# Designed miniproteins, single chains, continued (3): the designs that were tried, part 85

Each design is a single chain, and the fold is of that chain. pLDDT is the mean over its residues in the fold that is shown.

## One batch from the design tools (miniprotein)

Design m10926
Fold by ESMFold2-Fast:
Structure m10926 (fold): chain A 96 residues (1-96)
Amino acid sequence: MDEELLRLAIASYGSVEAALEEIRRTAEELEEALKEAKKLTGSDLAAKLTALILESSLLYDLAEAIARLTGSEEAAELAERFKKILEEAKKLAKEE
């Protein structure tokens, strides 16, 4: 099911703990990027939202897989953070 995503995380970051640390940093960066996107209009806003949607979707899947396979509450919290970023970015994209 999600074992392939977990295997890729370990291969990329060396360990689950290292993966979660990097994923947490990325969550903070994407949350700040979402705040910055709210100051943009037109094509700049569209480009920023597209990047946010893509990145938050991929990281949501990864964090969710880690949470399911390891029972990590940190991974579950990170998945919820990425889900909120994804939903907000999609909402902003729908508003023009």
Scores: mean pLDDT 79

Design m10927
Fold by ESMFold2-Fast:
Structure m10927 (fold): chain A 57 residues (1-57)
Amino acid sequence: TEEELKKIEEEGKKAYERMTKLRDAARQSPDKARELEIQWLKDELGNEEAVERAKAA
């Protein structure tokens, strides 16, 4: 479906934008980059385990 193709394209674009934002955040401070990683992991896994894993790393 056309909608499915657009979702896949949007997903890829979003992933690339995330990588760029992470780099920019890390440039400003490591703590900012870590906060972004935690937020993304929450979105993907949707639970506290994601937060704990990110903090451990």
Scores: mean pLDDT 69

Design m10928
Fold by ESMFold2-Fast:
Structure m10928 (fold): chain A 91 residues (1-91)
Amino acid sequence: MLIEVSDLLSSLAGGKKRLSEEEAIELLQELLKANDVKLDKEKKKILFDKESLMTALADGKTELSVEEFIELISEKFGLPKSVVRKAIEKL
């Protein structure tokens, strides 16, 4: 199945408007790694750098719960929550 992504994620994907589930997971994993996004498994929180794209998307926050992060990324990138969850499981 092809996923129609947001303009923001499309710009990060070299202008590609539709991604397979596998392509979306891989692109998101590379983006999270490039932005030094970390999973705190004990606290069930996602941490990211203050200067990162992620902090800008999170309205200045550097820390979100796993569920808040999944909802934010799903909304901002136009990805199903299941795809976002699969991407963060490998952090």
Scores: mean pLDDT 78

Design m10929
Fold by ESMFold2-Fast:
Structure m10929 (fold): chain A 93 residues (1-93)
Amino acid sequence: TAAERAERDAEAAEEAARAGAARGDGAGLAAAAIAATGGAISAGLAAGADREAIGEGARLAAEGALEGAKLGDEEGAERAGEGAREGARRAAE
């Protein structure tokens, strides 16, 4: 179903954002933000969300991923993943 696809996209975005943030460098921070943003857009499209919902979710995913990745530690990596997942869920709803 569309909901199952959106949830899968959100999980993938969480994992990718966490992995990027865990690198602790600029390339990892960029990867986390890109994965979070792309995941939110994908989840929103899978759910048939409008452009406003997708835009808001993508912004929240990117902001959360960047804030977490900037910490440069394990806690930051977890926060980056959580931000990506939350943004993807907001995009899909």
Scores: mean pLDDT 85

Design m10930
Fold by ESMFold2-Fast:
Structure m10930 (fold): chain A 87 residues (1-87)
Amino acid sequence: LVEEGEKLLEEGKEAAKKGNLEEAIKKYEEAARLYHEAARRTGDARAWALAAEAYKNLAKVYEKMGDKEKAATYARLAKDFAALAAA
């Protein structure tokens, strides 16, 4: 699950670098979902941290697209999940 999420996170970063923001969103959302599921199932701090990174990247992409509400929502999720990883 973590390995699959890491692949999706890298694919999302590559899509974002190419300016394919919709593809980046799709990949980051899928990665965040897998990491969130892994964290809930295992309690693994690394999975919480990776979910936070995926949400942080989603916030940046939505900010580039001008979607301020979604950018704020994902930025908040990233902070919340980073806090869970540190707990």
Scores: mean pLDDT 81

Design m10931
Fold by ESMFold2-Fast:
Structure m10931 (fold): chain A 115 residues (1-115)
Amino acid sequence: TVEEVARKAVEEALKKHGVKSLSDPNVIPALIDALRRAAEALGLDPEKVVRLFFETPSKDLKPYFEKYGLKVLDNDVKGPFSGLQAVIPPDSLSLEEILTKIVAAALEYARDLEA
């Protein structure tokens, strides 16, 4: 139920920040808010999960993103948010579904590191 936890966190974050598209300047604050909410709900350290997501090379997150049907570029990390920048969203998914899958992938990666 990692995806269910991620979906609830994304719904609340998108509503709170008024985000309507991936080009919205508030998409990153909403993503960070969703990561913190979902991490806390799973008993993970919210700040550690946020740090892992933005500091982890896209290649290491790639298997987790691909598990949720997201395509990832095999690019070197370029500053903060490289993980988000490397994700190619499918045309068939809504903003909420795209962010839900990103958050779920990040949470599974963080949980596997704690195991």
Scores: mean pLDDT 75

Design m10932
Fold by ESMFold2-Fast:
Structure m10932 (fold): chain A 80 residues (1-80)
Amino acid sequence: SVDEELDKLFEEAKRAIEQGDVEGLREAMKRIVELAKKANTKEIVQKAYQRLLEVGRLAREKGLPLEIVSEMIEEFDRAV
């Protein structure tokens, strides 16, 4: 399901953050945005947005470049 795929992508984003993998984080966030674009319910779109915000919080705590997070949130706002 889309919900299960979203949870999987969130776990991939967290792993990338733990490893300091900026490109892995970008890839996972892009997939979350693409999943939100294909979502048929507002509930899934809202869940995707909350996951992106949580990813941003975790990235900030680990000292990763926040510009990538801001870019992905802007892409989400344009897409949905």
Scores: mean pLDDT 80

Design m10933
Fold by ESMFold2-Fast:
Structure m10933 (fold): chain A 69 residues (1-69)
Amino acid sequence: GPALERAREGVRRAEEAARRGDAEETAKYSGLAQDGAILHLATTGDVAAAQEVGRRAAEAWRAAGAPPY
């Protein structure tokens, strides 16, 4: 549905930004991807698709230089 499509587009853009070293765009699109994944989960109960989107968004953010805790 539209929420999952939006989430997947967000992941794709975050992954592209991370490859360029663009931390700001990676953060922006990772956030949009997570919002779409949450909405998809809330409306469909599809935990697997939401977790996959969340995992990819988190990996893109880490690749772009998320600081160690």
Scores: mean pLDDT 79

Design m10934
Fold by ESMFold2-Fast:
Structure m10934 (fold): chain A 98 residues (1-98)
Amino acid sequence: MKEELLKKAEEAKKKAEEEKKKTRELILEGASYGVKAIGSAAKAITSEDEKEKEESLKEMEKALEKMKEYEEKAKEALEKRKELEKEAKKLEEEYKKL
């Protein structure tokens, strides 16, 4: 039935919008860890205490690892969005053929 194809296309579009929002949130989280990494790097450069330098370098490393983790999650969400958009387009094209 034509209505079923439209319904499935709308559901795919809705899921694509959810993945779009998720991608934005993940990018913002990643960016916040990037800022934290810069702060830790500044402490490592300006500190005269070896212990503070080592601690700041470890904080920077952890922040960079978290930033990379969020980057990978954002890429996954973007890929899911593209797949859902392709599915919605295919369903709309099938509807037009009916």
Scores: mean pLDDT 85

Design m10935
Fold by ESMFold2-Fast:
Structure m10935 (fold): chain A 79 residues (1-79)
Amino acid sequence: MPEFRVAVPGASKEAQEALSELANEALRRMLTEDPAAVAAELRRRMAELITEHSTLSAEDAELVAEIAAAEVRRTYEAL
C-alpha cells in the first residue's frame, strides 16, 4: 500500500503525523466503503485539524484538505 505523508506549514510534528494517519486510514477504508463518502469525511476531518494546529486560515485549511482528500481518492482509483 502507498503511504501518505502530510506536511503543513506551522503545524506540530504530532499534527502532521495525525493528518498522515487520517489519509492512510481513509485509503484503507475506501477498499470496503463508499470512496466518495470516505473522501468527504477525510476532507472535513483534515480541515478541522489543520485549522486547529497550523498557521493557515480556515479557508486555506479547507483548500488544502480538499486537495489532500482528492489525492487519496485518486491513489485508491489507481490501485
Scores: mean pLDDT 80

Design m10936
Fold by ESMFold2-Fast:
Structure m10936 (fold): chain A 93 residues (1-93)
Amino acid sequence: MSPAEIQSKAAERLKTADERLKENKDQRERLEMEYQIVKDQAEHLASLSPELGELGESQRKEAETRYKDEMHRLEDEDKRIAEERANVRLEYY
């Protein structure tokens, strides 16, 4: 491959990695906001009655599991993207 083709491919890979990292950051912020809303709702429901408190706790526990699973997935993906960026820089820059 020509040097220009190598640089073009490296730049495209880095751009794709940067875009994915931005998307993952945006997803983390949404997950944090959604989980906070559920926590706030669960606390409010618990203040109203025991029955609503049980409903709120069930919803909070489900949201906590989803939040932790999704955050862990995004952290693993970010690590892979960071490794890809490092490899591109090592190989082409």
Scores: mean pLDDT 84

Design m10937
Fold by ESMFold2-Fast:
Structure m10937 (fold): chain A 72 residues (1-72)
Amino acid sequence: SNRAKGQHLIRDVLDSADSSLASAKTADQIQADVETFKRTLDEIGRRYGVPQAEVKRAKEEIDKKAAEKLAS
């Protein structure tokens, strides 16, 4: 289904965020990556009919990943 495809794409974005944020060298780069990933999650949610609550949880996971990188 379209929703299942959207959920798969959200998982792919979260996996990409893990790799990208691990490679980021500055706080500004991390912030720019976070903003890009969050925009992509919103677009996936709109296109594939993923519930807003699920998109919100994925964005919170991105924020958590970024905070962990900034704290290390």
Scores: mean pLDDT 85

Design m10938
Fold by ESMFold2-Fast:
Structure m10938 (fold): chain A 100 residues (1-100)
Amino acid sequence: SNPETIAFLLEVQNGASREEILGKLEELKAKAEKNPTDEDIVNNLVLAMIEAEAEGALSKEEREEVIEVLEKAIEEMTNPEVVARLKGLVAALREEIENS
């Protein structure tokens, strides 16, 4: 994990406000949009979204927005093992949204 993901997880664990959680998630989204082929950045966004969803911080619309960024990043990636793993995670997240 990079220091920004660690900072996000600490804010969530310390009872950070929804606005603070969303702000950090937006920073990670912006990084993934600029670096869609960077496996570490995209993986950090996935982990941050999973943690934010576990804390109930995201609306259905906000979860969809993060998934759209992840799906766009996956289209730009060239490593088939990473692509397969991320597609599986995104599919699981979509199923969780539909059941929410």
Scores: mean pLDDT 71

Design m10939
Fold by ESMFold2-Fast:
Structure m10939 (fold): chain A 97 residues (1-97)
Amino acid sequence: MKPELIGLEERKITPETRKALGQELTAEHQALYPQGIYLIPILAKDTVITIKVKNLSEEELKKIDELLKEAADKHRGDITAEDARKLAEEILKVIEE
């Protein structure tokens, strides 16, 4: 049950676009992706990093959720581009195990 990385996208955005995306993704994100395929968006102040993954186990989902929760706690919802890249690298290590 090894996870498979489907895609990784890094995109520059304006602060206005980031704020709008943050609000919309809270409601719509869960409806866009079926179970078994997960989109993990990391919103930084001027950058969005999106990881698309399938075949995540329950344990791997829990590890990724813990990483996202720890980042939210440390950055208080304001993640820099460099922090977003580091978080993406940590998530990719879970996938590459």
Scores: mean pLDDT 67

Design m10940
Fold by ESMFold2-Fast:
Structure m10940 (fold): chain A 107 residues (1-107)
Amino acid sequence: MEEAREKVLKLLEEKRAEHAELLKKVEEDPDNEENIVALLRFLLEGQLKVLEILEKIDPELAEEFRKKLLEEIEELKKLLEEKIKRGENVELSKKLLKLLEETERKL
């Protein structure tokens, strides 16, 4: 039981690390738009699948995961909105915001 929770927490930590790395890539190299959109979509879909599994095995942990995911989405949305205001990669930033809004609606 405890081992299963430890594995889930480890997976969540790995997905957060990947998300943070993607944020750096968006900031450092915005020119690869298709790759950035594809990676974010993949990560968001993965996080939704983890949440679905957690809801079945540990609803309390699922609620914690949902809250943390919403916080991460809010932080990323804020970053993208600032990029749009600055006129930086407006088209890409709008595509990423749309993906985040779609994910937020599913939560």
Scores: mean pLDDT 78

Design m10941
Fold by ESMFold2-Fast:
Structure m10941 (fold): chain A 80 residues (1-80)
Amino acid sequence: DREKLIEELAELASKLTGLEKEEVREKITAYLNSLPPEMQEVFLASAKKLLEAYKKHPDDLDLVGEETAAYSRELVAKLL
């Protein structure tokens, strides 16, 4: 569910940045809607991977970031 994924991503981003969850959600949604459909799929898949990695390693944000970046890089490479 796209909406649930955006909500979970907004919660995490709000926690990490200190910004209000509703403001973050609106910014994420606006950005996502500005992307071509193929890039929207990459963003959503990457966001899901980020949330999964964070659930496994909540105290290791560097590892979460690296796993998410590696996955996103692979997805983008498949589009090129």
Scores: mean pLDDT 77

Design m10942
Fold by ESMFold2-Fast:
Structure m10942 (fold): chain A 96 residues (1-96)
Amino acid sequence: SLEEKYEKIVEALKEGAERLKAAFPERQDDIDKLYEKAINLLKTLIEKGEPLEKAVFKVLSFLFDWIDDNLTDEERDRAYAILGELARKLAEIVKE
């Protein structure tokens, strides 16, 4: 169901946040705020009737934009790897 997919996506986002915080403990507060905004964005888009795949794409774009704007070149490589794994997981959930 849409509700089951939504809950799985929120759980995957929370796991992604924990992985990113483990990699960048000095940015823990910023990452927590980022993912709170990302989850709120997802909820808002779904409530507005956006298709789940499009909502997830917009949330991922929001997360990647934060990486590009806030991390150093060395940090970005690791962050992109973590977000790439999250993107793969979210795509699998959407296609269930």
Scores: mean pLDDT 88

Design m10943
Fold by ESMFold2-Fast:
Structure m10943 (fold): chain A 69 residues (1-69)
Amino acid sequence: AADSAEQLAQKQAANRFMGRVVDAAPDPLDPAAVRAAMLALGVSQELIDEILNGATLELLVRALEEVEA
């Protein structure tokens, strides 16, 4: 089945965050560049470590919330 409206909104938020990371990273395939981009956007180091260890929809949504706070 398709995602609920809430899950679709979370996916849109996650995609928005990933777009910002890709735009900020000189090489989006370099983990160090991705980490630096997330830090520059205002994501906490603890959350960056969680995302890089295993990105989930919920973690990406939380990262966008930290950036937009």
Scores: mean pLDDT 77

Design m10944
Fold by ESMFold2-Fast:
Structure m10944 (fold): chain A 64 residues (1-64)
Amino acid sequence: SVKKKLEDLERELRKRVEKILEETRKYLAANPNADPLKMAHELFRRVADEVDEYIEKVQEVKKA
C-alpha cells in the first residue's frame, strides 16, 4: 500500500539522519579544534540532501 511505502521511506530517512549525526559526533570527538560553525553547516547540508532524496521518493510513490 502507498501508506506503508511512505512509512518505510520515513523510517529510512530517520535511520540515514541518525547515521549522519553519529558520524558528526565521532568526528567532533576526534577533532576538538574543528570549526563548530563549519561542522554545523556541513551537518545540515548532509541532512538537507537526505530530505531532498526522501521528497523525490515520496513523489514517485504518489505517482504510482
Scores: mean pLDDT 85

Design m10945
Fold by ESMFold2-Fast:
Structure m10945 (fold): chain A 74 residues (1-74)
Amino acid sequence: SRDEILERLSEVLDRVQADIDAGRYDPATLEEFTRLYREFLLSQGYSPDEADAHANKIRDDMVKEAKKKAEEKK
């Protein structure tokens, strides 16, 4: 259900955020988040192209933030 997707998304987001705060990212966890976020957007009536664009944007932003945190800790 939509609520199950949101619950899973919240759990995965907590893991992603912990990794980012440590100056790293785990590709598997980030891919899981990206997939769930895409599924959520599709459930909201976004087109596949829009869902892909939004999911890829947030993934790229998360990777960029993790790299920034890693540089700040050097």
Scores: mean pLDDT 82

Design m10946
Fold by ESMFold2-Fast:
Structure m10946 (fold): chain A 76 residues (1-76)
Amino acid sequence: SKAGIEATRAALEAAKQGNPVEMARAAYESALKAGDPVASRAAFEAGLKTYKEGKPARQAALDASVAAIKASLEKE
């Protein structure tokens, strides 16, 4: 699917501004817009797992972004 490529592009653009929360949000939105519910679900589940472990919100955002990209690659 295109979700992984689009998510990576969006994340890289957001990362140039030094904002990991915006990076994760951009990746999630790109995956959703590309019509990849598997990548979107993976992002949500990874974020929840990090939250339950008591880690900072920025780490949850980063983990969500990575999970979206991995799920997109694994599917295609």
Scores: mean pLDDT 64

Design m10947
Fold by ESMFold2-Fast:
Structure m10947 (fold): chain A 92 residues (1-92)
Amino acid sequence: KKRSEADALLVAMTITFATTASPEGQRAAAEELEKSGLPSFRRMADSIRRAAELGPNPIAVAAGEKPITPEEARQMARDVAEKALKLLKEDE
């Protein structure tokens, strides 16, 4: 029922972490997502790690924006993962 909505949430989260989180925050979020054990969460974690390898977001740096902390990134990752899991369970 909600697979496409779960996928949209995962994509939006990946973009958010790629554009706002520090490399440390991005890695923390990826680690938290991997704990779910789901293939889709692992792919998202890999994408976030690749974004972290590119360094800090140049747009956010130019704007003087502060990246989210690793703790905030982990909390956001947990919240989105939990929400996506609920949507996926309904799709079962």
Scores: mean pLDDT 66

Design m10948
Fold by ESMFold2-Fast:
Structure m10948 (fold): chain A 99 residues (1-99)
Amino acid sequence: NPHIEKAEELIKKAESALERGDLETALQYLNDALMHLFEAAQQPLTDSEKKRLIELIKKVIELAEKLRDMAREQGNDDLARQAEALIKSAKVLLKEIEK
């Protein structure tokens, strides 16, 4: 599934951006990754692809929570709010897929 593969690439880029403290770039990659995961969820998936999709959504949530906490520590309320919105969207997708 090309959307799952693209999401994995973007998540890896988001991790690298977080390691550098580039929170805005990390948020952009996580938003782009989640969009690809939403597109993958609209397509027929094998059981293996569905498990991989769930793992990647959970990874997006973990990284977005880390980003939110880092943004709050820096006093960047707008960035923290954007990260929280991403977390909520990812959790909605996770609930739909886990049915």
Scores: mean pLDDT 89

Design m10949
Fold by ESMFold2-Fast:
Structure m10949 (fold): chain A 66 residues (1-66)
Amino acid sequence: EVKKLLEEGEKVLKEYEKKSEEEIEKGKKEAKTSSELMLGLSKGSDYYIEGRKKEKELRKKAEELK
């Protein structure tokens, strides 16, 4: 059970990290202004933060099962 929660957390983290990288790369390639670049970086950051938050919740549940 604990192991399954940690594996799910790692999977979620990787999926959100991938989405974060996608938004950052899109911003870098498509941005014509500094504002557009900052928007892309902000979206990437949001995905990264959300992924870490979800992983932390799953890790906390795993710890509570001990």
Scores: mean pLDDT 78

Design m10950
Fold by ESMFold2-Fast:
Structure m10950 (fold): chain A 94 residues (1-94)
Amino acid sequence: MWEEYTITSEEEAEKMNRIARKLLYHAGSKDTITINVGDKILVGEERVNEQTGLRVVRVLLTAESGNVYEVLMAFDKEGNLLDGLGIREVEKLP
């Protein structure tokens, strides 16, 4: 299930922008994703690694091209965004 989340801080937006830029570059994409405070994103269900406490969440982000990307984002047990684990283009929104 997808739920709507609003970006609440410049620090959060900047971290997400750095992750998206890195992942798109490594995927060989020419696309650009720009996240701003107040933007709404779709967030999927959380998966927790029971041994490490690492939390992984799917996030849908829209690029400047209009293409939608699914990003796997990793958080610590306290809810701090650590990094992005992967990116893929999605053919259809849920």
Scores: mean pLDDT 79

Design m10951
Fold by ESMFold2-Fast:
Structure m10951 (fold): chain A 69 residues (1-69)
Amino acid sequence: AVPAIRSAEDAREALRLAEELLKQERLDEARAILDRVEEYIRANPETPEEIKLRLMELNAELTVLEAKK
């Protein structure tokens, strides 16, 4: 199940979970979480920059892993 993201702290925890899923090559689950974080950021433009940067880093890693499939 994709966690509900209601705050910046929820977003940080979701990004941590996505990183662990990427390490396990559970790409579909990682993508679902990263998509949820992106939706939160789009709705909350004042989201801290470190969360936005981390999302970009994990999306880049996911893209590389999906391309090797």
Scores: mean pLDDT 82

Design m10952
Fold by ESMFold2-Fast:
Structure m10952 (fold): chain A 63 residues (1-63)
Amino acid sequence: HMEKITDKEVARALVHAAGALKRRILGEENPEAIQRIDELVEKADTASVEEAKKIAREIFNLE
């Protein structure tokens, strides 16, 4: 956004937020999904903006 924040930085922050929210929803009842969320968030740190959007959708599709 403008020259202060890149789209990639915003996308990364949104994936981290999505992961945190999904962890709260799944909580203690789904440890495998929590591990998958952590993996997806880690991938987002090096991903393109389009890949980060896909990762965010995958996080919310976890059950």
Scores: mean pLDDT 72

Design m10953
Fold by ESMFold2-Fast:
Structure m10953 (fold): chain A 80 residues (1-80)
Amino acid sequence: SPDDELRKIFDDFDEKVSQIMERFEAGELSKEEAIKQIEEVLKESIEKINESDAPKEKKEEAKEELEKKKEHAIKGIELS
């Protein structure tokens, strides 16, 4: 269903961001590299949302939610 598609996109986003954060914490990524990778994951996730069968309203809400998640993750890295 459209709701299941959006949930999967959110789960994939969270998993990828978590992996980036782990690599940053392990010293494998600089702050700049981690931020760039998170921005890339957001772009990919937005593309998937736009390609999904979800209604326009749900797509807009999902994109806003992902942008907020990105902002929180980047803020966490910058404050580290």
Scores: mean pLDDT 87

Design m10954
Fold by ESMFold2-Fast:
Structure m10954 (fold): chain A 96 residues (1-96)
Amino acid sequence: SDAALELEVIDGLLSILRALEMPASLIVPLLEQAKTIVQENVQSEDPSVILALRSFSRNVPFYIHVAPNTVLEILLILLQHTDESVRLTALESLAL
């Protein structure tokens, strides 16, 4: 799905920006875009979206020092997902 591909691209770009120690001004807009995709897909039953959401959930805590409110909001939205595996991954990410 387009949502899964878009989220995977954003997750990949965020990982590169983090590795290069790029400023919050480049990271925060991508996190906000990812938050919108997560929010629009909270009831998605698409397996490709579910996999992308789980992968993103594992990586989003890496940005807690840059955008703590946005990271927390993303994880809280993922906790409301209809799929149990997405909710469990979000809970594990919050426990770190």
Scores: mean pLDDT 88

Design m10955
Fold by ESMFold2-Fast:
Structure m10955 (fold): chain A 76 residues (1-76)
Amino acid sequence: SMADIQKMNQVINSAQKLVDEAKNSTDKIMANILVGTADVNLTMLYWLAVKTNADQSIISKIQQALDQAQSVLDSI
């Protein structure tokens, strides 16, 4: 439903904010916690999206956010 898509987008946006905070952090411990939290939340959302047969557009958006989180994790 559109309501479910909106909720999924809210979770993606929240996770992306954590990734952005990690990128801007000078503290390696804080950066790892922030991006790690985003990665866990996005992974759980990915499983939910697949299980509920969400549109491929949402699944692709979650995958892109996961790739960004992993890229940041690899840089710290």
Scores: mean pLDDT 89

Design m10956
Fold by ESMFold2-Fast:
Structure m10956 (fold): chain A 83 residues (1-83)
Amino acid sequence: AKEEVEKAIKELEEEIERLRKLKEKAIAEGNDELAKVLEERIELYEEIIKEIKEKLKAGTATPESVTQIEVDAFRKAAEEMAA
């Protein structure tokens, strides 16, 4: 239902905020490699939220479609790490 999709968006937004704080700490500590990984993770979650919001606007968002978007995004990230 729409409520479940909206909850998923909220959880992803909260995770982005957590990752942003970790990235700021990594930068402050001079850990550029960790900061880059955290930025890539933030971008991944922002992409997921964008796709979910587009489906929600189109009236096609379901909990299953949210799960598929997340799986596809994490799969792409894993493929990039393996390259």
Scores: mean pLDDT 78

Design m10957
Fold by ESMFold2-Fast:
Parts: C-alpha cells; sequence; structure tokens
Structure m10957 (fold): chain A 60 residues (1-60)
C-alpha cells in the first residue's frame, strides 16, 4: 500500500467536497488521489468503488 489510512483521511478532509454535495474540481482531485493510492482506474469519475472508499475515510 502506497499511502496510509491516515494520509487518505487527510486528503478527504482537505477537500471536504461531500459537505457541499457538488462534484467540482476539488472533489475530482480527491477521487483521483483515492483511485491512484488504491490502484484503481484514475479517470476522475465517481464510481461505486471510489464512493465506498470516500465514505470510509470521510466517516472515520
Amino acid sequence: MKASDEELKEIVKKYDPDKSGKYDENTKKAYNLLAAENDLLVDGKKDKEIEELYKKYASA
């Protein structure tokens, strides 16, 4: 694993996109970073895998 759970939580907190409910440039950057760190497809799209990871780190 290239990033720790703590690092991923910091990325989610830094962008804070879910509180606005908008898919903006900051949200796209957060999803791309989560995808890259978890060896997922980095295309900036919101899919089920990225959504579940995002919720995991946002809730903790």
Scores: mean pLDDT 60

Design m10958
Fold by ESMFold2-Fast:
Structure m10958 (fold): chain A 81 residues (1-81)
Amino acid sequence: SDAEEDLRAAEENVREAERLLEEGASINEIIREIVAAKLNAVAAKFEAERAGDEELVKRAEEVIERADEIARKAEKKEEEE
């Protein structure tokens, strides 16, 4: 389904963002992955809500929360430079 495809993409993007953050990659690279993850996760959540798929909604919400946390940590690192 579109929701499942978007969720898979979002999960991959957030995992890459986490790896980039831990490896000390540039803030621009991290934010690019975060933007992609949030876009895909929001799309997955809305489609899952329309389909009544509570499990996909929860997974999409988890990705959004993880993306927001990574973005916050990346912004903090940028401000410290």
Scores: mean pLDDT 85

Design m10959
Fold by ESMFold2-Fast:
Structure m10959 (fold): chain A 62 residues (1-62)
Amino acid sequence: GAAGAALMGRIGAAEARRVAAEGGDEQQLKDVAEGARKGAIMWGGSEAEAERAYREALEGGR
């Protein structure tokens, strides 16, 4: 549901921030964001909620 999708976005953002801080490249950050998107869908999030999780994870890596 929405709560699970939002949690996946937050987890993805935290992981992207860690990867970026440790010198991760653009591909690694995109992989983290894609993981957040897939996780949001797996937890019953909508397509829009999955896209939000993806964007939140990417923003975390900036």
Scores: mean pLDDT 82

Design m10960
Fold by ESMFold2-Fast:
Structure m10960 (fold): chain A 84 residues (1-84)
Amino acid sequence: SMDERLAEAAEKALKEFKQLLEDASKRPITKEDVDIIEQALQRFLGEAEKLRKAVSSEELKEKIEELIKEAEKLYEEFKKKNNL
């Protein structure tokens, strides 16, 4: 369904964000890396919110809300791990 495709798009976006954090963690973190990651988080949050509003299913809205929370949690954990 359309709703399932929108939820899949949100999951894919989160997977791409996770990959960005993993790749950044393989080397010493620079200020430029932090700026890129922060921008990527803001883009993800904006896109996920649009997808959440576009889906009609309450269950899929809740799923996208949980993906948003996961992205925010991953970024906070990334900051702690890198002493930011």
Scores: mean pLDDT 87

